# Designs tried in a protein design run: designed miniproteins, single chains. Part 106

Each design is a single chain, and the fold is of that chain. pLDDT is the mean over its residues in the fold that is shown.

## One batch from the design tools (miniprotein)

Design m3666
Fold by ESMFold2-Fast:
Parts: structure tokens; sequence; C-alpha cells
Structure m3666 (fold): chain A 109 residues (1-109)
């Protein structure tokens, strides 16, 4: 049920079709380094027509699904992973809020 609620939250932000595309990409990137996941998800958000701020928010929301899945097997590792996600996304979120371009947001990661 929590996994469904996280998907519904993502779908509320970007719409169901775009949410499905982001989750599909996240699954393909499952074993990729975190920084690569963040860049690829933001790039996909751009491709789907999201604003820089929406792309960052959608990426954070999609990764919350991985954090939730990891929490079910290793809560300590899930907390560390969530903290690293936020640490890497915070500069990108600040650039986006300041009216930065998609390119500037990607450079901030």
Amino acid sequence: DAEKRLFELLAKVVGKEKAEELVKLLEELREAPLKEKLKRLIEKGIELGLSPEEAVLATATALSLEVYRLYQVDPEKAQEYNEEVLKLLEPAAEVARAGGSHEEVLEAI
C-alpha cells in the first residue's frame, strides 16, 4: 500500500503516464551509481516536458520509492541512501528555484 501511495504522489505531481515512464527508467537504473540515477531521471523529466523544478521534485519522489523498498530490508542503509539523495539534489533544487535552466540544474548534481 505504501508503494502505491508513493506512485500516486508521483502521478499527482507529473501525471500517471509520465510517472510510469520515470518508474520504468528507475527500475532500469536500479544498479547504477546514485549520481547517474539522479542525472538520468532529471534528463528524462526534461524529455517529458517537465520544468526544472518539476524534474527535481519528480526525481526526489521517484527515489523515495527506492528508499522505501530498501527500508523494508535494511533501515540503516535506507536512511544513509535517503540522506545522500537529499545531499546531491539540494544544490539542483536551489538552482531550479532560482530560475535556473535544465542545463544548470544538471550541472549542480
Scores: mean pLDDT 86

Design m3667
Fold by ESMFold2-Fast:
Structure m3667 (fold): chain A 70 residues (1-70)
Amino acid sequence: MAEEAAELLEQAAELALAQARPSLSEAEYAEVKARLEARLAELKAMIASLSEEEQRHLLEKARELLAELE
C-alpha cells in the first residue's frame, strides 16, 4: 500500500516535470527536479511510517492529484 501511494506520487511528479520541461531552462529544470526528488524521498519515508488505513487514504489522495495534473 505505501509503495503504491509513493508510485502514484512519483507518476504525478513526473507528469508535472514533463509538462513544465518545455518552459524551463536546463538549470531551472535541474533545480526543480532535484527539489522534487528530495521531497518525494521525504514523503516516501513518511508514508512508510503510516498505518495501513492512513496509507489507503493517501493512495486515494494521490489518485486525485494525478487526475488534477491532467
Scores: mean pLDDT 73

Design m3668
Fold by ESMFold2-Fast:
Parts: sequence; structure tokens; C-alpha cells
Structure m3668 (fold): chain A 56 residues (1-56)
Amino acid sequence: TAARAASYGLSVRQFKAAVAALSGNTTQEEAGRALGVPKAAVSAAVRRLRAAGFRL
């Protein structure tokens, strides 16, 4: 998890929140709240993962 998050330039919490939002089980706001990450940071992390071709 930590090494994978770092490979995308993300913190572990940002990576986990973005993955949770991308899974469709929660919103970006809800994932951010659960993991203590601002919604804007979750949104940025999701955009970064999509741009990098991240797949679940």
C-alpha cells in the first residue's frame, strides 16, 4: 500500500480514499471524511490515478 501510493505521488490515506471512491462504494466526500482527507485532496488523487491509468 505505502509503496504503491508513493509510486503515484500520493500519501497512503489519499491513495486509500481515492481507491474507495473509484470502487463506487462511496463518494469522494465520504471517503475523505472516513480517512481524514479533504474532499479536494481525494478529488485530486482520483484525477491523478485516472491520468496514470490506474485500474482496480
Scores: mean pLDDT 78

Design m3669
Fold by ESMFold2-Fast:
Structure m3669 (fold): chain A 87 residues (1-87)
Amino acid sequence: SLEQLEKEKKKLEEAIRKLREMLERDAAPSEVLQLMKEYKFNEVDIRKLQAAATRGREAFRRAVEEVIDKLEEYISQLEAAIERLKG
């Protein structure tokens, strides 16, 4: 439904905001992973970030940025679906 799509979009926007805040303050990998589990990110992305954490801080930060990019792309897809249901 339209309401479910709008709720999902807002949830993803909140997750992106929190992930960006964590990157800005250089949060520990454990904090970022906990947020991802709380927001029910898929296991593939969680495992990818766990692997990146073992390769060092820069690798981890890049992996988080890649996750944010994927979420922003998905939000764009949700916006297109919402507009189709409104029009």
Scores: mean pLDDT 84

Design m3670
Fold by ESMFold2-Fast:
Structure m3670 (fold): chain A 72 residues (1-72)
Amino acid sequence: DAAGLAAANARGDAALPVVKAMNEIQEEYGDELDLDAQAAASQALAEGYRNGDIEAGKEEAKKKVEELIAKK
């Protein structure tokens, strides 16, 4: 439990760029950002973070959000 909690806390701190990027997307697209768009953005950001390139994740998240907005 202690080792698991320490790993989760360290991972949470490391994931701060993902949280900040999601907040930026919510501020930029707020009125158009429905649950589907939020889920797609979160997935793209998490993928970028896992690949070590959060900026690529942000670009992909914005692309997916705009694609979903255009589809509706």
Scores: mean pLDDT 71

Design m3671
Fold by ESMFold2-Fast:
Structure m3671 (fold): chain A 68 residues (1-68)
Amino acid sequence: SEAFKEEMKERARKELTDEGLLQSVLASFDTIAAWEKKNNTEEVKERAKQLMEDILAQALARQAALAG
């Protein structure tokens, strides 16, 4: 969903203060959204959501490690 991608991008912008991590996450979300749009099944939609959530979680963990 384009709406879900934009929601996830706004979450990333709010939560990620590291510019490099933010740009990487936003690029990954665009790639996942393009894959979802091309395949457009319920299984792909759920997998795309899971991948975006996992990528943001990994970036947040890396940001926390870099700050410590």
Scores: mean pLDDT 84

Design m3672
Fold by ESMFold2-Fast:
Structure m3672 (fold): chain A 64 residues (1-64)
Amino acid sequence: MLYSKDEIIEEIEKETGLSFDEKGREQLRKLIDGFLTTVDKDKDGLIDEEEYKKLKEALTSMLS
């Protein structure tokens, strides 16, 4: 299954209990783009489940 950046941000909000405003979501999209340059196999802006798990762990660790 493939995930969009917005879907990943929504899952991070659920995992951390945080709610991001539009500016916060935009900053997270930029962070996801940075990680996609190293993990996204397709380069199409969509992330598979394995890549999503890796990104979620990295982002939730950064958030606290």
Scores: mean pLDDT 70

Design m3673
Fold by ESMFold2-Fast:
Structure m3673 (fold): chain A 60 residues (1-60)
Amino acid sequence: MEEVERLLKNAEETYRHFKEEADRIIAEKGDEGKKEAQFLLDVAESLRLIAEVTAKLAER
């Protein structure tokens, strides 16, 4: 229960942080940073999906 709540919170915070960082990279580097920004977003999205699936499995 507590572990699931912490996992979801951490995943949400990580996603938000990576999105903000990706936006900053694009703002500062433009096209040169697009692959780096996309990689961060892909990692963050994967972590969110893993956390969501794990939470659902923990609930049955």
Scores: mean pLDDT 78

Design m3674
Fold by ESMFold2-Fast:
Structure m3674 (fold): chain A 110 residues (1-110)
Amino acid sequence: SEILKLMEEAIKLLEEIKAFLEEKFPDDEELLKLAEEALRLAEEVKRMIENGEPVEKILKKLQELQDKLIELYDRADELLKDDPEAREKFRKLIDKINEILGKIVELLEK
């Protein structure tokens, strides 16, 4: 499934974000919890797709994931404000995930 491959790519990028944030901010429990929650939501979306759940349920869970990514982005971007190289790396990872999630939404709405 094309959608499942895209979800696997998104999950891999979220794992990279989690690892990056664990290295940069190992003691920021709230930030790391947001990254873990985003990863769990992405894994849940993948399971819903694998189980053939209704498109409307999958889209709702994708929206929950997107909302969590916004929260994660806002917190991490502020913490990275004085580290432009790390901030750019983080922004690029989030942008790639958002591009992939947009493609998944488009494919589900067909």
Scores: mean pLDDT 89

Design m3675
Fold by ESMFold2-Fast:
Structure m3675 (fold): chain A 83 residues (1-83)
Amino acid sequence: PIQQAIQALQQALRQATGITRQLIQTALSYIQQALATTDPQQRRQYLRRALAQLRQARTLVTDPALRALVDQAIAYIEQAIAA
């Protein structure tokens, strides 16, 4: 789930500009920190922070293709947190 979220967000970054791009970049940073962390509680905390950034980005997205990529990433991160 996490690797699929990263792929979707990397694709989203090729289309996103301005504040939306910054929010997606910040979310990717948190996801990378989650992958680098060996502590399950810290990992979940980073993923929740990434999720918050992506939900904010989703409210700013007008383009249906970009919105689909962000929604897909949110779903994968939610699956990773629930595991």
Scores: mean pLDDT 86

Design m3676
Fold by ESMFold2-Fast:
Structure m3676 (fold): chain A 58 residues (1-58)
Amino acid sequence: SMEEIKREIIEEGERVYRETGDLAEAAQTMVKLGYERGLSNDEIAEIVDEFVRRVEEE
């Protein structure tokens, strides 16, 4: 489902960010995975923006 795909992308982004501390690398990984899962540019941008915003607010 779309919810499962979104969760997978967010979990991978969180993993990369936790391991590297590099938000840009996490975001790039999320974008790549989103394309591999067949998401549109708009869907990927929404997921990445949500993730980045949450990290920056911490």
Scores: mean pLDDT 83

Design m3677
Fold by ESMFold2-Fast:
Structure m3677 (fold): chain A 89 residues (1-89)
Amino acid sequence: DEAEKRIEELFERARELSDEADRLTRSGKASVEDLERLAREAQRVAREALEIGKTNPVTREQVTKISAAAVYAAGATANLLLHRRRKER
């Protein structure tokens, strides 16, 4: 099941991104470049999962969970990025 394999890969990636975003939020130590990269990756994971869900209805529940985790990671890193850019001015 190709869609199932891809969704499993995206789920694992979303989990990693969410965990990394949490660590960066707690430590407050990350470069602007690292935060931008993490945010972009999280958005790409969410977008790809949503596309799979459109063509593979059986994955939609998993896609929702992946999207939630990726959106959380993107939001957390974007918030840190805004604070970092404010400080670096």
Scores: mean pLDDT 74

Design m3678
Fold by ESMFold2-Fast:
Structure m3678 (fold): chain A 83 residues (1-83)
Amino acid sequence: LSPEEEAALAAEVLRAAAEALAAAGDEEGARLLREAAEAAAAGDFERAEALLEEFARRASPEARRLAAAVVAARAPALEAQAA
């Protein structure tokens, strides 16, 4: 993958996790992951990392499990792109 393709894929996965959190009622968690997705898409990986660390510190165990489940569900797409 090119750096642009990697950034786009990372942003898509984070956006999907944010949508799942919003649907579950965690609007703050959704906001943090949405901002991280936008930062990743822009190539601002320092900001994306900082936002992900903020999410990890503030998120409930339920929110972290939901985000992890969405990322795991998208892992086959990441593997297909890497192949």
Scores: mean pLDDT 76

Design m3679
Fold by ESMFold2-Fast:
Structure m3679 (fold): chain A 98 residues (1-98)
Amino acid sequence: DKVAELKALMPAIEKGDPEAKERTYKLLVELGILLVESPEEINSDVPGSNFAAVDAVQRALGLPRNGVLNYELLKAIVDLLEKYGDFSPLLAAYAPSV
């Protein structure tokens, strides 16, 4: 289970550790929470490569939409995963349907 690993990364993300941020991006892509075309693109230094994926998650969680993985976003994701055991409620918010 990757929830414990995400939780362990929270203090490093709060401190702005770039290695912890990279690891967190990869974990969220592997969990299907960040919907990107390729996990390798998360490590690209091309501006905006991650923006749309992170923005979609921030929108789904009602957080400020700055396209940046921060402590607040990671905490909200971890809290959701701990409460529901999966991210199904988050997926429903990505594509609202009747």
Scores: mean pLDDT 67

Design m3680
Fold by ESMFold2-Fast:
Structure m3680 (fold): chain A 80 residues (1-80)
Amino acid sequence: SLKQQLLDEAAKILKKSYPQSLVDKAYQIMKDVLDKNPDASLEELVQRVHEEALKQSKDVQTTTLRLAGEFSRLWTEHQR
């Protein structure tokens, strides 16, 4: 799906600046949210990801929010 492709691209970009282990954890959180909410808007997906991130350790939370930000940027660019 397009959402999956954008998530894969966002994770690839983030791996250039963050440890692989943290990005992989963030990726699984975002993938779970996407899989459970296939028809959700970008705004709803970002909100749900933020809620799940708050349940994690500080490092995973920070990495997940950065991944969500990159995903949102790519999604917005694709809509142009």
Scores: mean pLDDT 85

Design m3681
Fold by ESMFold2-Fast:
Structure m3681 (fold): chain A 79 residues (1-79)
Amino acid sequence: SHMEKLRNEIIERAEKVLKENSSKSFEEQVREVAKALAEIARKYGDYETAKKFEEARNLKDPEEALRKVLEIAREIVER
């Protein structure tokens, strides 16, 4: 139940953040998604995953940042 709620909220929040920031640059969209996913992980007490999303957000290359965000998200969704 708790993990299923975390999974669903990650998917829904990522889609919502991308839609709300669709007019922004690719870099800004990636940073906003990473920030939102870190906040969700913290909300559910997953501080290790939140730290990983924050580290991904701070990567200089936005393409590398996106790749890392997707990797972390897949680990949570797939289990």
Scores: mean pLDDT 82

Design m3682
Fold by ESMFold2-Fast:
Structure m3682 (fold): chain A 97 residues (1-97)
Amino acid sequence: AMTDENIKKLAETGAKLYLLAELAARVYADEDPELAAEFRAVAEKYEEEIKKLIEKTENEEVKEYIKKLLEEAKKRAENASEEELEEIRRLIEESER
């Protein structure tokens, strides 16, 4: 069975993937709205998977930790600076090469 430690690691990874997808959506919002919408759909999928992890543990502290991870990721995505978005754009472009 999945341990609470493994659930936490999956949630931490999922929150990072959620954040990157939301930041990518913001990067492309003006230049390619269709691509931005696809990245937003990917972010929504990661949010759903993180919420499912909350149901896989009986530990209330772990549930609260996962909820806080998702809330922090949402706040970071919402408040990302133009400089941070340019850094994300560079990382995406380098990954394509």
Scores: mean pLDDT 85

Design m3683
Fold by ESMFold2-Fast:
Structure m3683 (fold): chain A 69 residues (1-69)
Amino acid sequence: TGELAQRILQRMVAEGKTRLGEEDIRRIARELGVSVESVRRALDYLLRQGALERDGDSLRLSPALREAV
């Protein structure tokens, strides 16, 4: 979970993506060769750590991490 979470954060920063919707979750799962459920568990981990925050029906990088993109 933590390793997958780190990979997702690195990809968001590398792509300049500050926000993830349902389509982004499906795309990440396919590109990383993991299940959508595994991606959702990694995102839940990041939410608990404060690296991501909820914004309506999507997720976005915390203010501190948005400075990296």
Scores: mean pLDDT 78

Design m3684
Fold by ESMFold2-Fast:
Structure m3684 (fold): chain A 68 residues (1-68)
Amino acid sequence: MKLILGSVLKEVLGETKPVIEAINGEKVVDPARAAATVLLAAEEGREIIRHLHTKPLDMSSTVATREL
């Protein structure tokens, strides 16, 4: 669903930017937090799979692109 996708994108990008910008001492801790964020993103991916028929993606991407 759009809400879930938008939330995931905002969370991933928002978390990544602070990690990159925080070149101070936080950079030492940021790698661990980045790993945790990736794991959370993977869990969100599973939630997206629950709504496969709600989003016609990865079902027939080849067919979808050929319908142009």
Scores: mean pLDDT 46

Design m3685
Fold by ESMFold2-Fast:
Structure m3685 (fold): chain A 91 residues (1-91)
Amino acid sequence: SHMEALRKALETLQKRNEQIEKYRKLVEAFELDKIYERAKNRPVVTKEQEEAGKKAKELKNEISKDPVLKREYDFLEKVRKEIEDAILANN
């Protein structure tokens, strides 16, 4: 029936929206962790940088509960480190 088709379409949209929200959390955690990692070895760390580090830790804990998101986060972190290492090697 057309009602059954509509129900299936709504379920597909809901699943897609849930996936988008999960990826938003992953991106946010990655960026916040980057801010904190850059700052933590400096002689002065701002309150904003410390708060970014705390938020990154909380988001990473949430990501670690989802094995798919954890694998993607670990992969992005590995790529980030490879890029940073390449920049350092060229300086």
Scores: mean pLDDT 68

Design m3686
Fold by ESMFold2-Fast:
Structure m3686 (fold): chain A 93 residues (1-93)
Amino acid sequence: TEQIEQVLQLMLEIDEAYEAGDRLKEAELSLQLRDLLLELPEEKRKIIATYALKLSEEGKLKYSLETVLSVAKPNEELLNLTTEELEELLKQL
């Protein structure tokens, strides 16, 4: 749970750093996100990747999506879930 919360927070902070033009901070946070994702089981990474993709489709996430998709593939079956349903699923991890 705490690791999932850290991953989600890093995704938001990467996008904020990019929008602020802080390219060094964006790069450092992207490496941290990648490392944390690689410590998670593949099944949890797939759920996070699906959630990130849904947030991107809603315009709520852009830059950190590339980092997430570099280490995790979205679960196509979960793409039919709403963003809210995916968020509830992540809370159970």
Scores: mean pLDDT 83

Design m3687
Fold by ESMFold2-Fast:
Structure m3687 (fold): chain A 65 residues (1-65)
Amino acid sequence: AEELLKKAQTLEQKAIEAADSGNYREALRLLADAYELKSQAYKKMGKEEEANVLREQAERFRAAA
């Protein structure tokens, strides 16, 4: 679970950099990937309700990109 959260943090940082550079579509895609990894991590920790919320957020970011 910790490795997935670390990867998600890296993708969130890349999303901030993409947004700062004006590449908002890329930022949204990176956020979608980050939240998918967070959802998987939370599911592995037994936090299914929180994992579902994170997955829904990932889907919204992907749809907005």
Scores: mean pLDDT 83

Design m3688
Fold by ESMFold2-Fast:
Structure m3688 (fold): chain A 69 residues (1-69)
Amino acid sequence: VSEEQLERAAEIFGELLREQPERSDLELLSEAARKAGLRLTPENLLAAIETAVRVAREIIEELRRKYAN
C-alpha cells in the first residue's frame, strides 16, 4: 500500500462526507478506499483510517472557513 493511495483515499473521503452526509463514516471511508485502488483488507482499512483522520481535520477546518463566509 502506497502513501499516495492512502492520501487519495482520505481526499475522496472528505469529498464524500460533504456530498453524502447521511451515510455512515465507515461506508464512506470504504468507498473512498475502493476508489483510491486500495483493497478492503483490515490492514489497508486501518492505514486508510489513520491517514483519513489526519487529513480530515485539515479538510474540516477549510470547510468551516468556506461556509462561514
Scores: mean pLDDT 70

Design m3689
Fold by ESMFold2-Fast:
Structure m3689 (fold): chain A 83 residues (1-83)
Amino acid sequence: MSAEEQRAALESLERDVEELRELLERDPSALSKEELRRLIEQLDGTLKQLDELEKTAPPELLPLIEELRERIRELKELLESLL
């Protein structure tokens, strides 16, 4: 994967995370407990994917990976608080 392809993947993921956060800010009850649990599991999987990506990423992308990892962890904590 090229640096441009890695960046595009990170930007796509950031958009997905932001859309989910905006949904929960508008309606914290929009998701069922089962949907919340599935999303938490999905975010755990995504964090593992970011760890793998970090191993091959150029130095320019490392700050973006770290920032996105922090945002995903914060979103996961929010989802866990709604359970």
Scores: mean pLDDT 81

Design m3690
Fold by ESMFold2-Fast:
Structure m3690 (fold): chain A 120 residues (1-120)
Amino acid sequence: ELLEKAFKLIDEGKYKEAVETLEKLLQTHGDEPVPEELRPLFLKLGYVPDTYREAALYFYYYIAKKLGDEELVKELEPVFIANLILKPLGDSALDHPKYKARFDEVLKKIKELAEKKEQE
C-alpha cells in the first residue's frame, strides 16, 4: 500500500523515494478517504488524516522539517495550520484554491531539495 510505503521510506530517511511515492499516491487516490486500518501509522506524526491528500500534506510537512529547510517549513506551515483549524469544522484547507496552489508550489520545492540531498 502506498501510505505504508511512504511511511517506511520516510522512517529510513529515503526522502526522494518518499516524495515520488507521495506524488503517485496523490495521482492515484487524491481526495479518497484513508482506510481506517492505515490511520494508526500517522500517530507518529501527531496528526491523523481523513483523506490521502491530507495524509500527503502531513508527510510533506514532516519531510520539510527532516530536511532542515526552515524556509520550506515556513512556506508550508500556513496550509498545515489552516487545515488543523478547518478539520474540526468539516472543511479542508486543500479544498481552498489559495492553499492548494501554495501546497502544489511547496511540493515542487521539497522534491527538488530531496533530489539534491540524494546527490550529496
Scores: mean pLDDT 77

Design m3691
Fold by ESMFold2-Fast:
Structure m3691 (fold): chain A 56 residues (1-56)
Amino acid sequence: SERVERLRKLAEDEIARLEKQINSEKDPKVQAALKRRLESTKRFYDLLIKREEERE
């Protein structure tokens, strides 16, 4: 599905951006918040991709 492929690309781009921010962040508290956001982002896209795959 083109929609699944698009979601995977969006997830990859957003995850890469967050990982880059985490690696460059010097504040441990901000880094921890970014790591929580990264995990939430992964779960969000996993859910969207699964729902889209179930429609195929």
Scores: mean pLDDT 84

Design m3692
Fold by ESMFold2-Fast:
Structure m3692 (fold): chain A 81 residues (1-81)
Amino acid sequence: MLKELVEKILKEAEKIYKEALKSGDKDVLRKALFELEVLEGLLRIVRALAKKINDQETLKLAEEALKKIDKMIEELKALLS
């Protein structure tokens, strides 16, 4: 189900983000940023698909997950500045 895919993407993103913060290593932070941007892209595809099939529940979850991942990306970018 698309809903479970959204939840799985968000859980993986949160894991990557937390592990990167715990390490503090600049190379690990850069890798995490790249991986989060890939997951963000995948989630945008899921959001577009949910909109086309009129799955409003998955669409809302995907939009909420995107906001959370976008915040994680912005925080990692700030740490790498």
Scores: mean pLDDT 87

Design m3693
Fold by ESMFold2-Fast:
Structure m3693 (fold): chain A 79 residues (1-79)
Amino acid sequence: SALVEAARAEAERAIEEARELVRRGELSPAEAAAGLRAQAAALRAQRDALRAAGAPEEELAALDVKVALLERAAAEIEA
């Protein structure tokens, strides 16, 4: 789906930016991971609100994909 593809691309861009800032020494791995987790938490809250409002499954799936990718990347950066 276009929404899921866009969501994946957005998450991948945010992850790449975080990794680059760590590589350049502008952020610690812990700071980068915290930033990605904060983004994931905001998206989880948005998804829960949209689910309660009866949003389409595709829209919920797009947010779930972003959350999963951001949380996985945060764990990998901090490992």
Scores: mean pLDDT 90

Design m3694
Fold by ESMFold2-Fast:
Structure m3694 (fold): chain A 58 residues (1-58)
Amino acid sequence: PPLRQTVVEFLVKKFKVSEETANNAVNAAIDFLEGVSMPITTETVVPLAESILKEELK
C-alpha cells in the first residue's frame, strides 16, 4: 500500500538508514499491529516503526 512507501521514505530521511532497514522496521510494525488487530495507518505505523528502528540503532 502507499502507506509503506511513505513511512519508509520518512524513516530513511529521518534516521539516515537504508531502504532495506526502514522496510524491515515498517514490516515488523505492520505485523505487530495485524497480530493485535489494531488499525494499520500512518499514525499507528510511524511511532511503532520509529521505536523498532531506534532499538536497532542502539
Scores: mean pLDDT 80

Design m3695
Fold by ESMFold2-Fast:
Structure m3695 (fold): chain A 73 residues (1-73)
Amino acid sequence: HMYDVMGQQFYQAAISAGLSDQTAQDLQDMIINFGVSIQTGGDAGVATAQDHGDDIADIMSQQMSQIISDFNS
């Protein structure tokens, strides 16, 4: 429940910030899947969360830089 709500909130925020619908959906799905991995626990869940966490961090960093650039223009 919590991560589904967070994913929806993030999707709305991303769209409001000017990200594409596809990018917002991809980020929402990554957050939801990451949250599920954290909630289920165990070695497999932790490994999956670590892999996705690194990818999410990179994507978030790139998207945040783009958003800041767009706001400063």
Scores: mean pLDDT 63

Design m3696
Fold by ESMFold2-Fast:
Structure m3696 (fold): chain A 71 residues (1-71)
Amino acid sequence: MLIGTLDEVVDKVIKERNLDAKSISSAPLGDGRVLVVVHIKNSNKALLLELRDLGNGLYELVSEEIIDKSE
């Protein structure tokens, strides 16, 4: 189970998936959950990460998926 600071969790997933990140945004989902969206630099895709706030600045990775951002 991947646990760390928000930045540590996001960076580890980006590295493990060998992605080139263009920008990163986050939004609270409620119930102590945060959605992180990683926009991929050379792609019309984004990496979606759902994290759970464990307190003390630590987050648990709940889910990860790549979505197509066709506008």
Scores: mean pLDDT 80

Design m3697
Fold by ESMFold2-Fast:
Structure m3697 (fold): chain A 59 residues (1-59)
Amino acid sequence: MEEVLKEAEAFRAETRARYDKRIEELQNKIKENPNDSTAKNELKALELQRKRDERLGLA
């Protein structure tokens, strides 16, 4: 994998960090309250978005 522009690598790193932080927050919330459907739905959506971005090389 080769990055030509620093901003492209920084953007991917920032995107990954944002996903990691939000997913961790939602996982902790669900661990504390397993019946939180809103948090479960948000976690599922974020995990799907992250996997898509990783497959496309955007994260």
Scores: mean pLDDT 77

Design m3698
Fold by ESMFold2-Fast:
Structure m3698 (fold): chain A 100 residues (1-100)
Amino acid sequence: DERRLAFAQGVGTALLLGQPEERALELGRLAEEDPEAAARELLRLIAERLGLPPAVADEAMTDPAVHDELMDRLAAELAKNPEAAREAQARARALVEERL
């Protein structure tokens, strides 16, 4: 279902960005309850990881071109360590199953 998918994506993205499990679960729950607030928070974490100003995250919420550029930069950053990405996804799956 869509809420379960939103929870899983929130948890996975947060863990991929190096957030602790407690914060990842919090962001997953936020994604179920308030998708816009969760998207804004996750975009801020992405901007922080990429060394970009917080304003870039706020602009990405309203400008698809800025959003796409931010996602492309994140994908390039994550491609430096694909093993860490797979580990984060496995951990996210375990947390989602435990939550449900």
Scores: mean pLDDT 80

Design m3699
Fold by ESMFold2-Fast:
Structure m3699 (fold): chain A 82 residues (1-82)
Amino acid sequence: RLEEAQEALVEALRELGVEVTLEQVRAMAELMLANGATEEQVVRILELMAEIARATAAGDEAAKARAEEELRRLVQEIQAAR
């Protein structure tokens, strides 16, 4: 699931025109895990980032706003657990 989320984010960002590698996304995920996020939380963050990228490419402001709000709440939950 983590690998699938990493690949999905790379695809979404490339569709948006952002040049990113799987290695860069993996490094970002490893940093999140090292900073105390669970694998499930990292997967959700990656999925939300991919959703934001896809919504941006589609011009779907409502979908983008929903994903950004969910990501913001998840980050707050991780920070509160520290």
Scores: mean pLDDT 80

Design m3700
Fold by ESMFold2-Fast:
Structure m3700 (fold): chain A 74 residues (1-74)
Amino acid sequence: SAGEFGALRAELLERTSEAVALAREKNAEDIIKEIGRVGAEAEERMARATTVEEARAIFDEALKRLDELVKRTE
């Protein structure tokens, strides 16, 4: 449904913003750039998704990549 798509996109944007903030606190410029790339790519892919299942798969993959990038700042 449109509501489920909107919720996933909103959460992706929130999680991407949080990851950028964490990397910025660590002055990890290369990681900030990569977080931005992952978020933007996931947004574009989700915009083209025709099913909630496709959007969730993109969302899950993006969150995993964001988590890995944030861990590199520790």
Scores: mean pLDDT 84

Design m3701
Fold by ESMFold2-Fast:
Structure m3701 (fold): chain A 91 residues (1-91)
Amino acid sequence: MKKVVIKLDGSKELSEEEQEEIRRKLSEAVRAGEEVEIEISKEPTPFAYELLALLYAHRGRDEEAIEWARRALTMRGEATEAEVEAEVAAA
């Protein structure tokens, strides 16, 4: 049994492409039947919680997946609101 460890550094800004690549790697590893572990370094981010939700969903842990997705959505909602306000101010 192979173990795949995904390390997320909350102090480092991830591009949209990097986030998509990490999600793809997670989905591939789960489909291959590999054990996947997510390590969060520094600070938790909305993306880290989204990735945890995706992992639990793939494992059939629906209640846990929903909990992590809710936490990610709450954190992301506040960030998205601030980003939209900044873009509108720049326009």
Scores: mean pLDDT 69

